# Designed miniproteins, single chains, part 20

Each design is a single chain, and the fold is of that chain. pLDDT is the mean over its residues in the fold that is shown.

## One batch from the design tools (miniprotein)

Design m666
Fold by ESMFold2-Fast:
Structure m666 (fold): chain A 78 residues (1-78)
Amino acid sequence: MEELAERAAQAVVEARRRLGGDAVSDLLYRDSDIARSLGLDEASRLFRQAGRAARQGAPDEEVGRLVREAVLAALKEL
């Protein structure tokens, strides 16, 4: 499960480098909304934080960490 979360975090960081922070932020906000609709409250909160960090130009390490935490939270709640 940790490996899956790490791969997801890396994919988001790479997407941000290709598409820009605004586009990736919009996708992460959608993930947050989906997580909330499924009752995955912690994952929703972390995806929203990741989206804000991505849009604000936070370091890749911070964005990646938040995405990894969000995916791990979702997997624990499923």
Scores: mean pLDDT 85

Design m667
Fold by ESMFold2-Fast:
Structure m667 (fold): chain A 83 residues (1-83)
Amino acid sequence: MQEEKDREIYEKFVEEAKKLGLTEEDLVRALNFYKSAKSDEEIEEFLKLADPKLQKAIELVRSYSDEEIEAIENYLKKKVEEG
């Protein structure tokens, strides 16, 4: 089911983030920025100004496909609804 796949992708994303020393808060900040960015050029310009943790978080988000990012967001929405 899509819900189970969304969870698996999210868990993998969080696991990779922990290896980089990132928190769930860092990941949420990076996802929100990625969603607001209109081009790769905007992301590159922002990365030059971002703090090292946020840079790593954004780079991690960019390593995932758009489909995987949607899965992560879907899981986060469900987690909020069930809390």
Scores: mean pLDDT 74

Design m668
Fold by ESMFold2-Fast:
Structure m668 (fold): chain A 88 residues (1-88)
Amino acid sequence: MDELIDEIVARVQERLAAGEKPTPEEVEEFRKWLKEKYGLSDEAIDLLEKRDPEGFRRAVLAYRALKEILGKPDDVLFNRVLARLDRL
């Protein structure tokens, strides 16, 4: 599990260092997942993005990396990846 988290974190950091930005489609998919998984409104998600645009970008990239590696989002792994990125 930790090795999988480290792989996802490394992938997100590599993309951030390369200056990669989420596409509008990736952002929309992530927003939809937040609504479905956490019951967040559009207004709540907009507030999260406005309070921490950099953290929001990292979250979208983490979601994308999880889908690429696992074929589906996992909320437990997603939260662990975000906690790991926040410590760096």
Scores: mean pLDDT 79

Design m669
Fold by ESMFold2-Fast:
Structure m669 (fold): chain A 78 residues (1-78)
Amino acid sequence: MELSKEEQEIVNQRIQGLLLSGSKDILSGKPFTEEDEFYPDPESLLVFRKEDLLPFLEKYKVSPLLNPEALKEYLKEK
């Protein structure tokens, strides 16, 4: 995914914040680590783990933030 320089800066700051806070990915409940491949959602610029976001996008074809009902269903199925 290609982001503008401004969008990439926002994403980089969010990644650092997630790593420093020990936050967990909302889709998997797994903590963010420096070894994870990060994937920013193009609609929201929120950062997800690539392994967790790609299956969601393949199934629902929409950002988790644009379809909270789909996100809720996805989390119940895991």
Scores: mean pLDDT 70

Design m670
Fold by ESMFold2-Fast:
Formats: sequence, structure tokens, C-alpha cells
Structure m670 (fold): chain A 71 residues (1-71)
Amino acid sequence: SPEQERLERERRLTQQQIAHLDALIAKVQAEIAANASDPAMVAQLQAKLAELRAQKAELEARLAELEAQLA
């Protein structure tokens, strides 16, 4: 159905967005390690990491909704 095709497309895009956020999270974690001697930079990077993790949690919730609708 057109609606099923739309949901499958949204699922694929959501999976891609989660993968992109995972890459960004890994990059920020590496930046935290590289800047361990700079407490101000570490604090800013930890705030960014928290924001990225929150965004990922929202996308994972959306993915679960899409998977339920496609089942």
C-alpha cells in the first residue's frame, strides 16, 4: 500500500539518521579524550554529547513506532 511504502521509507531514513548520530557521538567522544587536559572544552563537548544522545533516543522511539506499524 502507499502508506506501507511511506512507513518503510520513513523507517529507512530514521535508521540512517540514527547511524549518522552514532558517528557524531563517536566523534565527540574521541574529541573529549583528545581534549582531556582542557576542562572547559570537555564540559562543552559533554553537553553536546548529551544533546546528541537525547536526539538518538527520540529517533529510536520513532523507529520503534514505525516497526510496530509495519508488523
Scores: mean pLDDT 91

Design m671
Fold by ESMFold2-Fast:
Structure m671 (fold): chain A 84 residues (1-84)
Amino acid sequence: SAAANAQQSADIAKQLDEATKKGLETGDYGKTIGKVVTNAISGSKEVIQAAAEKLREAAEEAKGDPKLSKTLSLAATNLESIVG
């Protein structure tokens, strides 16, 4: 349902925000964002697609941080390749 899809999208956005903050604190975006990717892969195709879209949006917003932007873009590309 639309409500269930909205909840999944919100949960992914929250996980991504927390992973980004933790990655900034630890300096290891690959590890923190990698957990978001792993969680998405274990879900449905809809969850994987939603996660890919949120990661792509986050990469565009993070253009001021090249390391973060690159990590988010790679994560989005990996999930996009699974959905395609």
Scores: mean pLDDT 79

Design m672
Fold by ESMFold2-Fast:
Structure m672 (fold): chain A 82 residues (1-82)
Amino acid sequence: MDEELAELRRRLAELAKQLEANPDDEELKAEAAYVMARALALEMLKAGASEEEVRRRIEEIAAEIPDERVREAALRGAEEAL
């Protein structure tokens, strides 16, 4: 888990740099949302949260995302961590 989290954090930093160069790239935004949600889900599981608690928290966060594609990417990232 810690090794996977470290890899996800490195990938997120790389995606952030790519988004700085291409701020309107919806595919990069979706990939960043996927990686971020997956990392958050794993952090919550590491902290002792249940799969039910993780799903609920990610759904709450995803509901605040106005772009449907980015929202679905976040939900998918979290689900793949469970």
Scores: mean pLDDT 81

Design m673
Fold by ESMFold2-Fast:
Structure m673 (fold): chain A 71 residues (1-71)
Amino acid sequence: MDRLLEALREALREVGVPQDVIDEIVAAFEKAYAEGGVESGFRAAVKVLRDHGLWDKIPEVAELLARRLGD
C-alpha cells in the first residue's frame, strides 16, 4: 500500500494537482480501498479529480502511475 500511495502522490504532484486536492484524493483512495480494494480506491480518486474540474489530468495520472508501479 505505501508504494501505491506514494506513487499516487508523486503522479498527482507531477501533473500539477494542488496539495490540498492531493490530500483529499489520498484520503478518499484509502477509505474506498478499505471498502472495495484498489479499483474502488482509483474510482474514488477519479471522482475527486472530476469534482475539482481536473478531468484533463486523469489520463496523465493513470499513465504516470502505470510507469511508477511498473518499475
Scores: mean pLDDT 78

Design m674
Fold by ESMFold2-Fast:
Order: structure tokens, then C-alpha cells, then sequence
Structure m674 (fold): chain A 77 residues (1-77)
């Protein structure tokens, strides 16, 4: 849905901001550290991380998977 797509885009932006802050040595909030922790969880157990993201933000598992895939692309750049 359009609402789900918008939520995916907003989440990717929040994760990107947390990644940039860490790279720049800027202080992270607990929420931003939580985003980075979820990225690390995805590297160990993708299915568990996708389910957790889905539950935390009210996304479908497919939408949560797309968000995590987009975040992995950002980490490569």
C-alpha cells in the first residue's frame, strides 16, 4: 500500500541517519543505537530481525525485509 511504502521510506531514512552519525563519531540516542543493533542482528539471523522490525513498526514481514535489504545496500556505499 501507499502508506506501507511511505513507512518503508521513512524507516530507511532513520537507519541511514543513524549509520551516518556513527561514521561521523556523533553521539547516538538509544533509539538510533537500537537501529544499529537491529542491523547487526540481521547479519546473524535475518528472519528474526525481519520479524522484530515488523513487530516494532507495524510493517508486513515483506515490507520489513525490503527495508533491511535497502539498509544492506546503504552499508556497501
Amino acid sequence: SAAEQRKEDELVELFEEAIEKKKNGEPLTGVEQGYLDLIEEYEKDPEAAVKRLSELFGLSEEAARRVMERIQELKKK
Scores: mean pLDDT 82

Design m675
Fold by ESMFold2-Fast:
Structure m675 (fold): chain A 74 residues (1-74)
Amino acid sequence: SSSGWSEKLNQAKKLLQEAKENKDIDLAKEAKKLYDEVIELLRKVAPPSLFEELEKEEKEFNKEVEEVINEIKS
């Protein structure tokens, strides 16, 4: 269900926060992988009218992942 995927997206966001706090680049990459996998699954079941929203959410999260990784490398 959509609710179950929302929980997994929330889990990916929590992993990214933990990656930032622990300065763990590998954990940030795991968060990205989990988020991308959930969005890909959503694209298979969602109506096409929601594809733009899913793409925006994926791009936003990927940008946050890149910012966290760059912060850790700094």
Scores: mean pLDDT 81

Design m676
Fold by ESMFold2-Fast:
Formats: structure tokens, sequence, C-alpha cells
Structure m676 (fold): chain A 97 residues (1-97)
């Protein structure tokens, strides 16, 4: 996740998505959640909250890579706040990737 956040901060969305998908697949194969602990989960939620605040401030919808990134997080992080962030950005929770 630290590498995903760094890639996203650099606006390297394609790399951030690839790293996130890789992490999600590894966690799923191991039977573990996307996050290892509550602190890591809170960090993920803060990151996508920052994305919501950015797009809300500029009055625009997320681009396709950013939308895919947030939807991927929503698929693997089952939290009401993540669902609210999707709703605020006009994105639908994915039923499948």
Amino acid sequence: LDQVAKAFDKKDYDNAITLLDDLANKRHSAGTPLYENEEEKKSIILDIRSIRDFYTAIGAKPDAPTAHFIKTIALFVDDPEVDKILEALGLEKPSSL
C-alpha cells in the first residue's frame, strides 16, 4: 500500500492501479483482507477521502484510471465511508472487476 500511495501522489495512476490489483490478488489468494491492520485501513480511507476532496474542490469527475483505483478499493475494503466516497464522486460500487 505504501508503494500504491507513492505512485498515486506522483499522478502515476496506471502504476498505482497495477500495484493495487497485485496487492489485492495476493491478499485474496492468502485469504487475508487488503489491509493488514486497522491503521492501514484508516490510511487507505484517508487517501481516497483526499481524492474525493480534490475532485469536489475542482468540480470534476475522476478520470477513468482514478475511478478504477477507487472502485478497486471499494471492492476489497468493505466500509460505509468508502461507499459514501463513491457516491460523492458519482461512482457505482463494482459488482466485479
Scores: mean pLDDT 66

Design m677
Fold by ESMFold2-Fast:
Structure m677 (fold): chain A 85 residues (1-85)
Amino acid sequence: ILELASEKLELVGEEDLPTGLKVKVYKDEITGKLKVVVTDTGSGDEESVTLNPGESVTLTTSSGYEVTVTVSEDGKSFTVTVTRL
């Protein structure tokens, strides 16, 4: 199966955290799914996860933080919770 374009991502929001973490959330305008990208600027590690509206993901960073990203059920907003391990 040939795909001409699989994603059309629109930026929902970006949050720079004082810990050196960067969280970006994109919405796929075709599928309505959300792509969450968490970057640890200290280590250079980047993780990306695709979520449905209303879902959450928890990621542990190499810098010793637990990052939980929750996307709203309408896919228009998100919240980020950061806890030091």
Scores: mean pLDDT 75

Design m678
Fold by ESMFold2-Fast:
Structure m678 (fold): chain A 96 residues (1-96)
Amino acid sequence: NLEKELEEVRKELQKLVEENKEAIEQVQKELSPLFREAEARLERTKATPEERLQLALQMFDEIQQAFIKKLEERGLHEIAELFRKAVELQRQIEEE
């Protein structure tokens, strides 16, 4: 089932992340300016709780896309594909 498939994908992803820890750390460092921009954006936003949640979800998507792109740039294609698959499986489970 989808839940079992997601669990297997997450386990495989965890192993690959551990095997490529240095590259993952480098990607996190490269994304540091994006986190600072997100923080500044939240500070500038005088919004309702609903508007803030929408902004947070948008920023989360932007960070996820940037992370995938950085993984691809580093040649971590298998990790990038597994991450995309995990995100898609999670979405399918939540829709059901």
Scores: mean pLDDT 76

Design m679
Fold by ESMFold2-Fast:
Structure m679 (fold): chain A 66 residues (1-66)
Amino acid sequence: MKEEAEEIVKRVKAGHFGNLFEYARKAIELGDEEAIKAVKEAVERMLHSPDPELQEKAREILEKLE
C-alpha cells in the first residue's frame, strides 16, 4: 500500500503531470493522505505557474477530481 503511495509522490515531485488524475484516484482509493495532499498541492502549484500549458492541465485535472 505505502509503496504505491510513495511512487505517486515521487512521480508528482519529478514533474510527471500527465497522469496526475490517475495518481489522485489511486491515492484516494489507498486512503493515503500524504499522496492525496501531494497531488493536490502539485496541481495548485501548476495553477500558479507562469506556464499557461501547465495551468490548463491543472484545471482539467481539478475538474476530474471534483
Scores: mean pLDDT 73

Design m680
Fold by ESMFold2-Fast:
Structure m680 (fold): chain A 88 residues (1-88)
Amino acid sequence: PSAAQRRQAESNLAMGELYFNQGNYEMAAKYYEKAISLSDEDSVLHARALLNLSRVYKKMGNDKKAAYYQKKADEILSKLSEEDQRLV
């Protein structure tokens, strides 16, 4: 992905965090899903978006989706360096 695409992913992640902090979990999920779609599959940003989406689904009571996205994030974390894992 381009630098512009990375900036869009970062912007969507930030918007998701804003809605999450407001308790608007449905909007938070949409923005985190957008960040996931715009980020590199094996990146720190992609793992962060997946972990945040898992957290959203836990807040919504959807434990199956929460577990699904947590597993997706864990798969990426296993491929990242120790330094990059700290950024997630």
Scores: mean pLDDT 84

Design m681
Fold by ESMFold2-Fast:
Structure m681 (fold): chain A 65 residues (1-65)
Amino acid sequence: RQAQIDALLQQEIDLSVQGISLAVDLTVARRENSPQSVIDELQAQLDKVHDQVNALSAQLQQLLA
């Protein structure tokens, strides 16, 4: 149980770092008036990372319950 919790926490940290990098890229793209297609692609990637973090968080809550 503890090893699984530790592994999931590490994955969540790694995904959060990836999400921050994508959020920075998205902010820069918007500031630089990049094409809407580029903004949409970055937003879609960020949304996928958020979905993965939410899934891991739900899995952690089940293991802790």
Scores: mean pLDDT 81

Design m682
Fold by ESMFold2-Fast:
Structure m682 (fold): chain A 81 residues (1-81)
Amino acid sequence: IDEIIERTEDPEAKELLRELKQAIDDVKNAQSLPELTEAVRKANEAIERLKPLLSEEDYRKVKSQFDLALLEAMTKLAEKE
């Protein structure tokens, strides 16, 4: 995601990408299932807002990063609970 932020010159898209990065961090740092669920909701909202602003390639890349973070967080959280 950092690479996409660096390449993006559109201020609106850049700000939304930074928000998405924070949401992904929230997913990775979620300590309970409710926290994870809320972080996922926030990330999905950011992804939806980014869809018309990003190329198809960058959109899929961003979604892939989120999906990987979600999978890791779910695995870690399942062991914690």
Scores: mean pLDDT 76

Design m683
Fold by ESMFold2-Fast:
Structure m683 (fold): chain A 75 residues (1-75)
Amino acid sequence: SLAEQIRERIRQRNAQVKAEWDEFEKKVLEEMKKLIDAGEEITPERVQRILEKLGVKVTPEQARILAEYLKKKLE
């Protein structure tokens, strides 16, 4: 049915968006690992700079939340 075709397209699009987000998260984690390997701390300011290099602008508050998340994930 048309409704089933629409639902399948939505599901495929959502899966693609998730895959693109997972790949972006991998790139962010690799940049954070490089920062740790260089002897630098994961700070909100450094997270903001890395995200800006990857084409994403975030507020200082968003960078703080993301820095806490990334620290927990890399422990």
Scores: mean pLDDT 75

Design m684
Fold by ESMFold2-Fast:
Structure m684 (fold): chain A 89 residues (1-89)
Amino acid sequence: LPVKPGQRVGIIGDPGSPMTGGVMGGLIGLGAEVELRHATSVEQAEEAARELAKRVDIVVVVTGPSMSLKDAQAAAEAAREAGTPVIGP
């Protein structure tokens, strides 16, 4: 999936995770405008996804030490329900 320069991307992930840092750095390198949200629970993940979906072109969900597969799936489902394209589980 090519991300275009100037495209707004919301990332939901652990800011302390090397994986989240790598994804964020890669997207910035492609010229994307990136907003990072951290979630440590299903409820936080869903809320972050709904808020990001209102203002970004794509939501990217990254699992990590503080963000389980369940949190990531909840975020991805919430963003899809809001009608925003999602990269994630």
Scores: mean pLDDT 81

Design m685
Fold by ESMFold2-Fast:
Structure m685 (fold): chain A 79 residues (1-79)
Amino acid sequence: SFLEELLSTLKGLNEEEKAFIKSKLEDLEQEEQELAIAALKSFENNNRTSVDKSLVDKLSEEAQKKLEEVVVWLATTKP
């Protein structure tokens, strides 16, 4: 799927993390999936400390909420 192709560009994630992200973002439009994955790349590149807010601000309120759930989960489950 389009989202699975985008998820393959995230190099720091294990299979459980990818499955969780997919479950949260799969119902979003393709444009919002691209922005959310770009924000998650910024999060991984910053050692899971912060996301690029300029990308988050381009998302709808529902997409921002789903991305926040992903970011919180990734931050709290760090190995």
Scores: mean pLDDT 81

Design m686
Fold by ESMFold2-Fast:
Structure m686 (fold): chain A 88 residues (1-88)
Amino acid sequence: SPAEAARKAGEWGYELARKTGASDPVAGEQAAKGFREGTLKSGAGVDAANAAYEGAQRARDAPGPISKEGTEASDRAGMGAVVAAGHG
């Protein structure tokens, strides 16, 4: 569903920020906000933006190992673009 895709995108965004050296939970909060704002700018709507923020927040609050999906997204999309979207 669009909401689940948005939540997963937020989780990946936080994991990508961690992979680029943003291991601090404070940086995770900024990444979550950036992902929400980026989602709004893409025209995906407020519900999708809130879902992306929620996903990033959950990943921040319960950090596990960097996911295979997050690693693959980072390698394909380029870390600078994701970090720029996530950092304040």
Scores: mean pLDDT 59

Design m687
Fold by ESMFold2-Fast:
Formats: C-alpha cells, sequence, structure tokens
Structure m687 (fold): chain A 72 residues (1-72)
C-alpha cells in the first residue's frame, strides 16, 4: 500500500541520515553536512506526503540534488 511504501522509504532515509551524521561528525566534510540537511528536508516532506505522486516527486528532487552535490 501507499502507507507501507512511504514508511519503508522514510525508514531507509533515516538509516542514511544516521550514516551521514556519523560521517560529518568524523570528518567535518561540508558535503556530508549538505547531504545531511537535504536528507532531513526530504524526510520532513515525505512525512507530510499524502499521495504516491507527491512521494515520487519528493524522491525525484532528492535524487537530483544528491547527484548535483556528488558531481562537485
Amino acid sequence: SFEELKERVIALLEQLRAKLRAEYEATGDPRARRLLALTDEAIERLQRARTLEELQEIGREYQERVLAIADE
């Protein structure tokens, strides 16, 4: 269902957030800090999402922004 998919996606991003936080604490890498902030924003937006379309759009925007940072 939509709710099960949403919960699974949020759980995956929360795991990624924990890893990014640990990386930033260990290295001080400003890219890790930016990725952490972006992941926090995505989680908050996903928590408010009510439709599959909203979930897909949030995921697409998140992926684009992550790739832009990776290309730096």
Scores: mean pLDDT 88

Design m688
Fold by ESMFold2-Fast:
Structure m688 (fold): chain A 79 residues (1-79)
Amino acid sequence: APSPAERAAIAREQARELAAMTPEELVAEVPELSLEQAARLLELAVRRGEEIARALAAGDVARALELLRELQEEGAAIV
């Protein structure tokens, strides 16, 4: 089972990968999303991914996990 620090690091990696995608590419991968939903998810991932990376760089695993939870909640609200 992944540790809290490992979960936060995975979220940072996923956000970085998503930052390279277009909304059209995300919709091709997840066809149930609209282009608008895909654009909002990518914007959210970029924004929160940077915050998670910053917290991990500072050694603040608790903050990184809080940001991961917020990302999951905000992502669920978009779809």
Scores: mean pLDDT 74

Design m689
Fold by ESMFold2-Fast:
Structure m689 (fold): chain A 63 residues (1-63)
Amino acid sequence: SLQEQIQKMQEVTEKARELIKQGKVDEAFKTLEQGLQDVAGLSPDEARQEAAQTVARLQQEIA
């Protein structure tokens, strides 16, 4: 369901946030890219673009 997808994406996003806090930005990016493909059904190119935007947003929120 859409609600299950939202919950799973929130879990992926929180994992990425913790990785960024640890200085593991590349791992956070890969985690988001994979989650966007597996959970949201995005193509590899769409997932890469969205992951980059999400990483930038999370970096601003953590700073």
Scores: mean pLDDT 85

Design m690
Fold by ESMFold2-Fast:
Structure m690 (fold): chain A 74 residues (1-74)
Amino acid sequence: SAAAEAQAGARGTAAMERVLKLADEILKNMSKEEEEIYKNSPDVGALATAAAKAGFSPERIAALQVAKIKKDKE
């Protein structure tokens, strides 16, 4: 169990680091499609739904959610 938990934790940490880096890249270089989804989404939940419908990966959707939270905090 400890080995499985450590492997899951390491993969989770790596995934979170990728999501955070991707969110920073999105904030600097948002694509036209990502800008459209961002502008038309009133909240993080609506953004996730729109991005999923557009065919974005779960990792990209998570990054877009993080990017929206950071942008809205400005």
Scores: mean pLDDT 74

Design m691
Fold by ESMFold2-Fast:
Structure m691 (fold): chain A 78 residues (1-78)
Amino acid sequence: MEFIKVKIVVYTKEGKKVFEETFAKDITIGELQTYIRQKLNTDGEVEIYYKGKKLDPSKTLSEVGVKDGDVLEAVVKE
């Protein structure tokens, strides 16, 4: 299994939070959304963006072209 380190910038109503984590590149965006909800202890909707584009939860990090050292943005909706 191949792993990549990504930086996730999460935008919430309380402000910006930053996480740097290593994930298997074949995890789905949906699994990453669940990870963010767990880290924030929130039931809010989480949308993930890469290079300004909203990512499909059914795709993997590899399928959407995310590489080691890349930055993802997440927005928590209420």
Scores: mean pLDDT 83

Design m692
Fold by ESMFold2-Fast:
Structure m692 (fold): chain A 75 residues (1-75)
Amino acid sequence: MLKELDPDGDGYITKEELRKILASHGIHLSDEEIDLLIASLSRNEEDIKNKRVNLNDPANVGNAGALLGTLRALK
């Protein structure tokens, strides 16, 4: 379920929200590492420039699902 990546339900996950989610799983990334992660999760250039992931885009949802799968594997 992608609600863990978008708790506000606005259809976007921001850099700050992603950092907080990762920190809740014990993962602490630098600003540069978070930027690279956002670039890998977002296919839209505008979303990458704005440091966010659009969860309403099916391509981005697939990438966000891969991240969620990785977080679940860390249990």
Scores: mean pLDDT 64

Design m693
Fold by ESMFold2-Fast:
Structure m693 (fold): chain A 75 residues (1-75)
Amino acid sequence: MSPREQADLLVEQARRYIELGRRLREQGDYEGALRHFRRARDYAQQALALDPDNEEARQLLEEARRGEEEVREQL
């Protein structure tokens, strides 16, 4: 698997965890949402380490960080 292919898979994982985090936030599970947004951030950071010019990974990293901040305000 190439670094670019690996980055694409990490981007998909980051997106899925952001979706899960948003859903848990909507349900009022702020602890669960925070865990998932942190996981998404980790995947997005790993993707950027493999492909620094990956704009999708940058966008997901920003989304994950915003999600973390939003749910921390509710805790």
Scores: mean pLDDT 88

Design m694
Fold by ESMFold2-Fast:
Structure m694 (fold): chain A 65 residues (1-65)
Amino acid sequence: SAMDAARAARRGRGAAEAARLLGLKGPVQETAIDLGEQGAKLGEAGDAEGARRAVREASRVLGMG
């Protein structure tokens, strides 16, 4: 659902904010933000599964999960 995709995108942005607080910068933080934004875009296009996968990758990149 669109709400599910939006929730996933917010989790990706939350992970990026956590990385900022941990002092992670540069490629790792940029990649996590990019994946979260891609997740939001896919959700807006109706691809909830693609959005969820993108956000899961963002969390994985940050070592969260």
Scores: mean pLDDT 69

Design m695
Fold by ESMFold2-Fast:
Structure m695 (fold): chain A 68 residues (1-68)
Amino acid sequence: MELTPEELALVQEAVDLSNEAIAAGNETGLRHAQAALDAIVDYVEGKLPREEALRLARQHLEAARAAI
């Protein structure tokens, strides 16, 4: 299973935002960053279509940034 550059960029952003949220004690930011990662994992596991997974990941990353 190989992630595209687009998918890798979303994973990296989610990891970075998760670390920032943990350092800040921001539970809302952490939940959204984790939800973005979960969407990509669900796509990789065949549980979610790619288009929907990328849409959900982007929405959760926006929410994480807004919370942090």
Scores: mean pLDDT 83

Design m696
Fold by ESMFold2-Fast:
Structure m696 (fold): chain A 63 residues (1-63)
Amino acid sequence: GTIDSAIALNNEGVELSNQGKYDEALDKFDQAEEIRIKALGPYHPSLADTGVQWLKVAVNKVT
């Protein structure tokens, strides 16, 4: 996939989390991260953005 696809998935995940759909949001963030890792490698700075959003949603889901 392309980075544009990863950005779209990340944005969709944020929207889903705002709707309280945490499981669906986490799925979108996981897909975005996989695309970025494949395209950029596991240590690219853009992966931090997806990871931060994922953590925020995961914390809200369990607390």
Scores: mean pLDDT 70

Design m697
Fold by ESMFold2-Fast:
Structure m697 (fold): chain A 67 residues (1-67)
Amino acid sequence: SRLDQLIAAAEAFAGANLDLPATRPPGDPLSDLRFAVPALVHLQRLGYSAREAAEILVNDELDRYLP
């Protein structure tokens, strides 16, 4: 599932020094790892687990956690 793919990506890139992208790509941004991976890393820096970060992204709730 998309959730399982995002959890795996969150775990693989945990602690990576990645900047959150300035713009969301058009279409399904969750299929584009260039956006999804930095967003998952950002959420994990805020203290969320890999699963929680993936669920926030799947539910399109990321805007609540942007600076």
Scores: mean pLDDT 71

Design m698
Fold by ESMFold2-Fast:
Structure m698 (fold): chain A 65 residues (1-65)
Amino acid sequence: MKGYLILTKAAEPYKEEAIEKFKKYTGATEVEVIVVDSNEEGLKLAKELKEKHPDALVGGAGKEE
């Protein structure tokens, strides 16, 4: 099962941990990582991916506070 993991540039240093966590929570066997400049861009991309590929797993890792 393919998953898309969207990371902000600020979260890129934690890419490996984010991928492992995403696989553990979703059961994705194949993960495509997409790096974006902002949380807003990441949210827009996640929505577009889910609309184009409804059966795909989509997750994000960014600085949330």
Scores: mean pLDDT 74

Design m699
Fold by ESMFold2-Fast:
Structure m699 (fold): chain A 88 residues (1-88)
Amino acid sequence: MLEEIQRALEEVRRRIAEARRTLASTDFDERQRQALELRIAAAEKGVELAEQLLEAISNGDQEQIEQLRKEGEEFVASIKPKAEELAK
């Protein structure tokens, strides 16, 4: 379980690095650039929250776990409309 989560986080980090290279080397139109920038930002936030959540779980910090869950839900809610519009 923990090793599987760590492998998933490492895979996301590799995809973020690849997406950043693509963004730097490709001449995108405005919509395409905004869509990729949003996906990179969402992935970076996801990795950050997941790492903090694993630490909170290891420490048995139930209040921190609940806070991180709410932060994740609020972040997803904040970007969902823009992500759906840019996915068209």
Scores: mean pLDDT 77

Design m700
Fold by ESMFold2-Fast:
Structure m700 (fold): chain A 65 residues (1-65)
Amino acid sequence: HMEEAWAEVDRLFTAIKVALEAVKESKVDAPFLEAFRIVDDLLREGLSPEEAKKKAIEILNEKGK
């Protein structure tokens, strides 16, 4: 129970950090919540934080948000 909860907390914390970096480095006025959803989804799919950040920036720039 606690181990699973800690894994989720660690994943969420990583997603928040990566999403903040993606927003900062994106070329568009990207809302944090949209960046967070994209990063969290990519991390759940098994991408590394670095790969998730790069892909999130690409997706945000493509959407123009």
Scores: mean pLDDT 76

Design m701
Fold by ESMFold2-Fast:
Structure m701 (fold): chain A 84 residues (1-84)
Amino acid sequence: MLEEARKLLEEARKLANEDALKVGEDAMRIARLQGWSEALQLAAGAAAIASQMLIDGRNVDKAAELIQRASELALRDVEERRRR
C-alpha cells in the first residue's frame, strides 16, 4: 500500500509543472492535518497533481489514469482499516 502510494506520487511529480507540485503539497498537508494515513496523504497529493494536469489540458490520459489509481488505492486503504 505505502510503496504503491510512493510510486504513484513519484510518477505524478515527474510530469508536474510548478503549480501542480504546489497543489499536491497543499493536498498532502491538509490530509496530514486531518489525520489520514501516510498512504492516503501520498495518494491525495498524486490525485491533486493529476487533477491540475487535467485542468491544464496536459498529459490528460496519464492524469486520468493517476486519478483512477489514487482512488483505487484510497478505497483499499480505507477498507483495510475498517476491518481492524
Scores: mean pLDDT 84

Design m702
Fold by ESMFold2-Fast:
Structure m702 (fold): chain A 64 residues (1-64)
Amino acid sequence: HMAGLEAGKYAAQGNTQKAAEILEKEGFSRKGASMGAFYALIAAQSGDVETAGELAIEAAKKYD
C-alpha cells in the first residue's frame, strides 16, 4: 500500500517509468488488469493521454 503512494508521487513528478517499476516490484503484476488501469491513470496524470488509452485498452482485453 505504501508503494502506491510512492508510485503516485513519482508519476506526479513526471517519472512514470520509475512509478511503473515500483508497482511491479511490489506485486501489482499479480493483478494484471488492475495494474493496467493504474498505469493508465498515471499516464493520464502525466499528460500522456495516448499511452493512457493504449494501456486501458490492453487491460480491458486481458480481463476475460
Scores: mean pLDDT 59

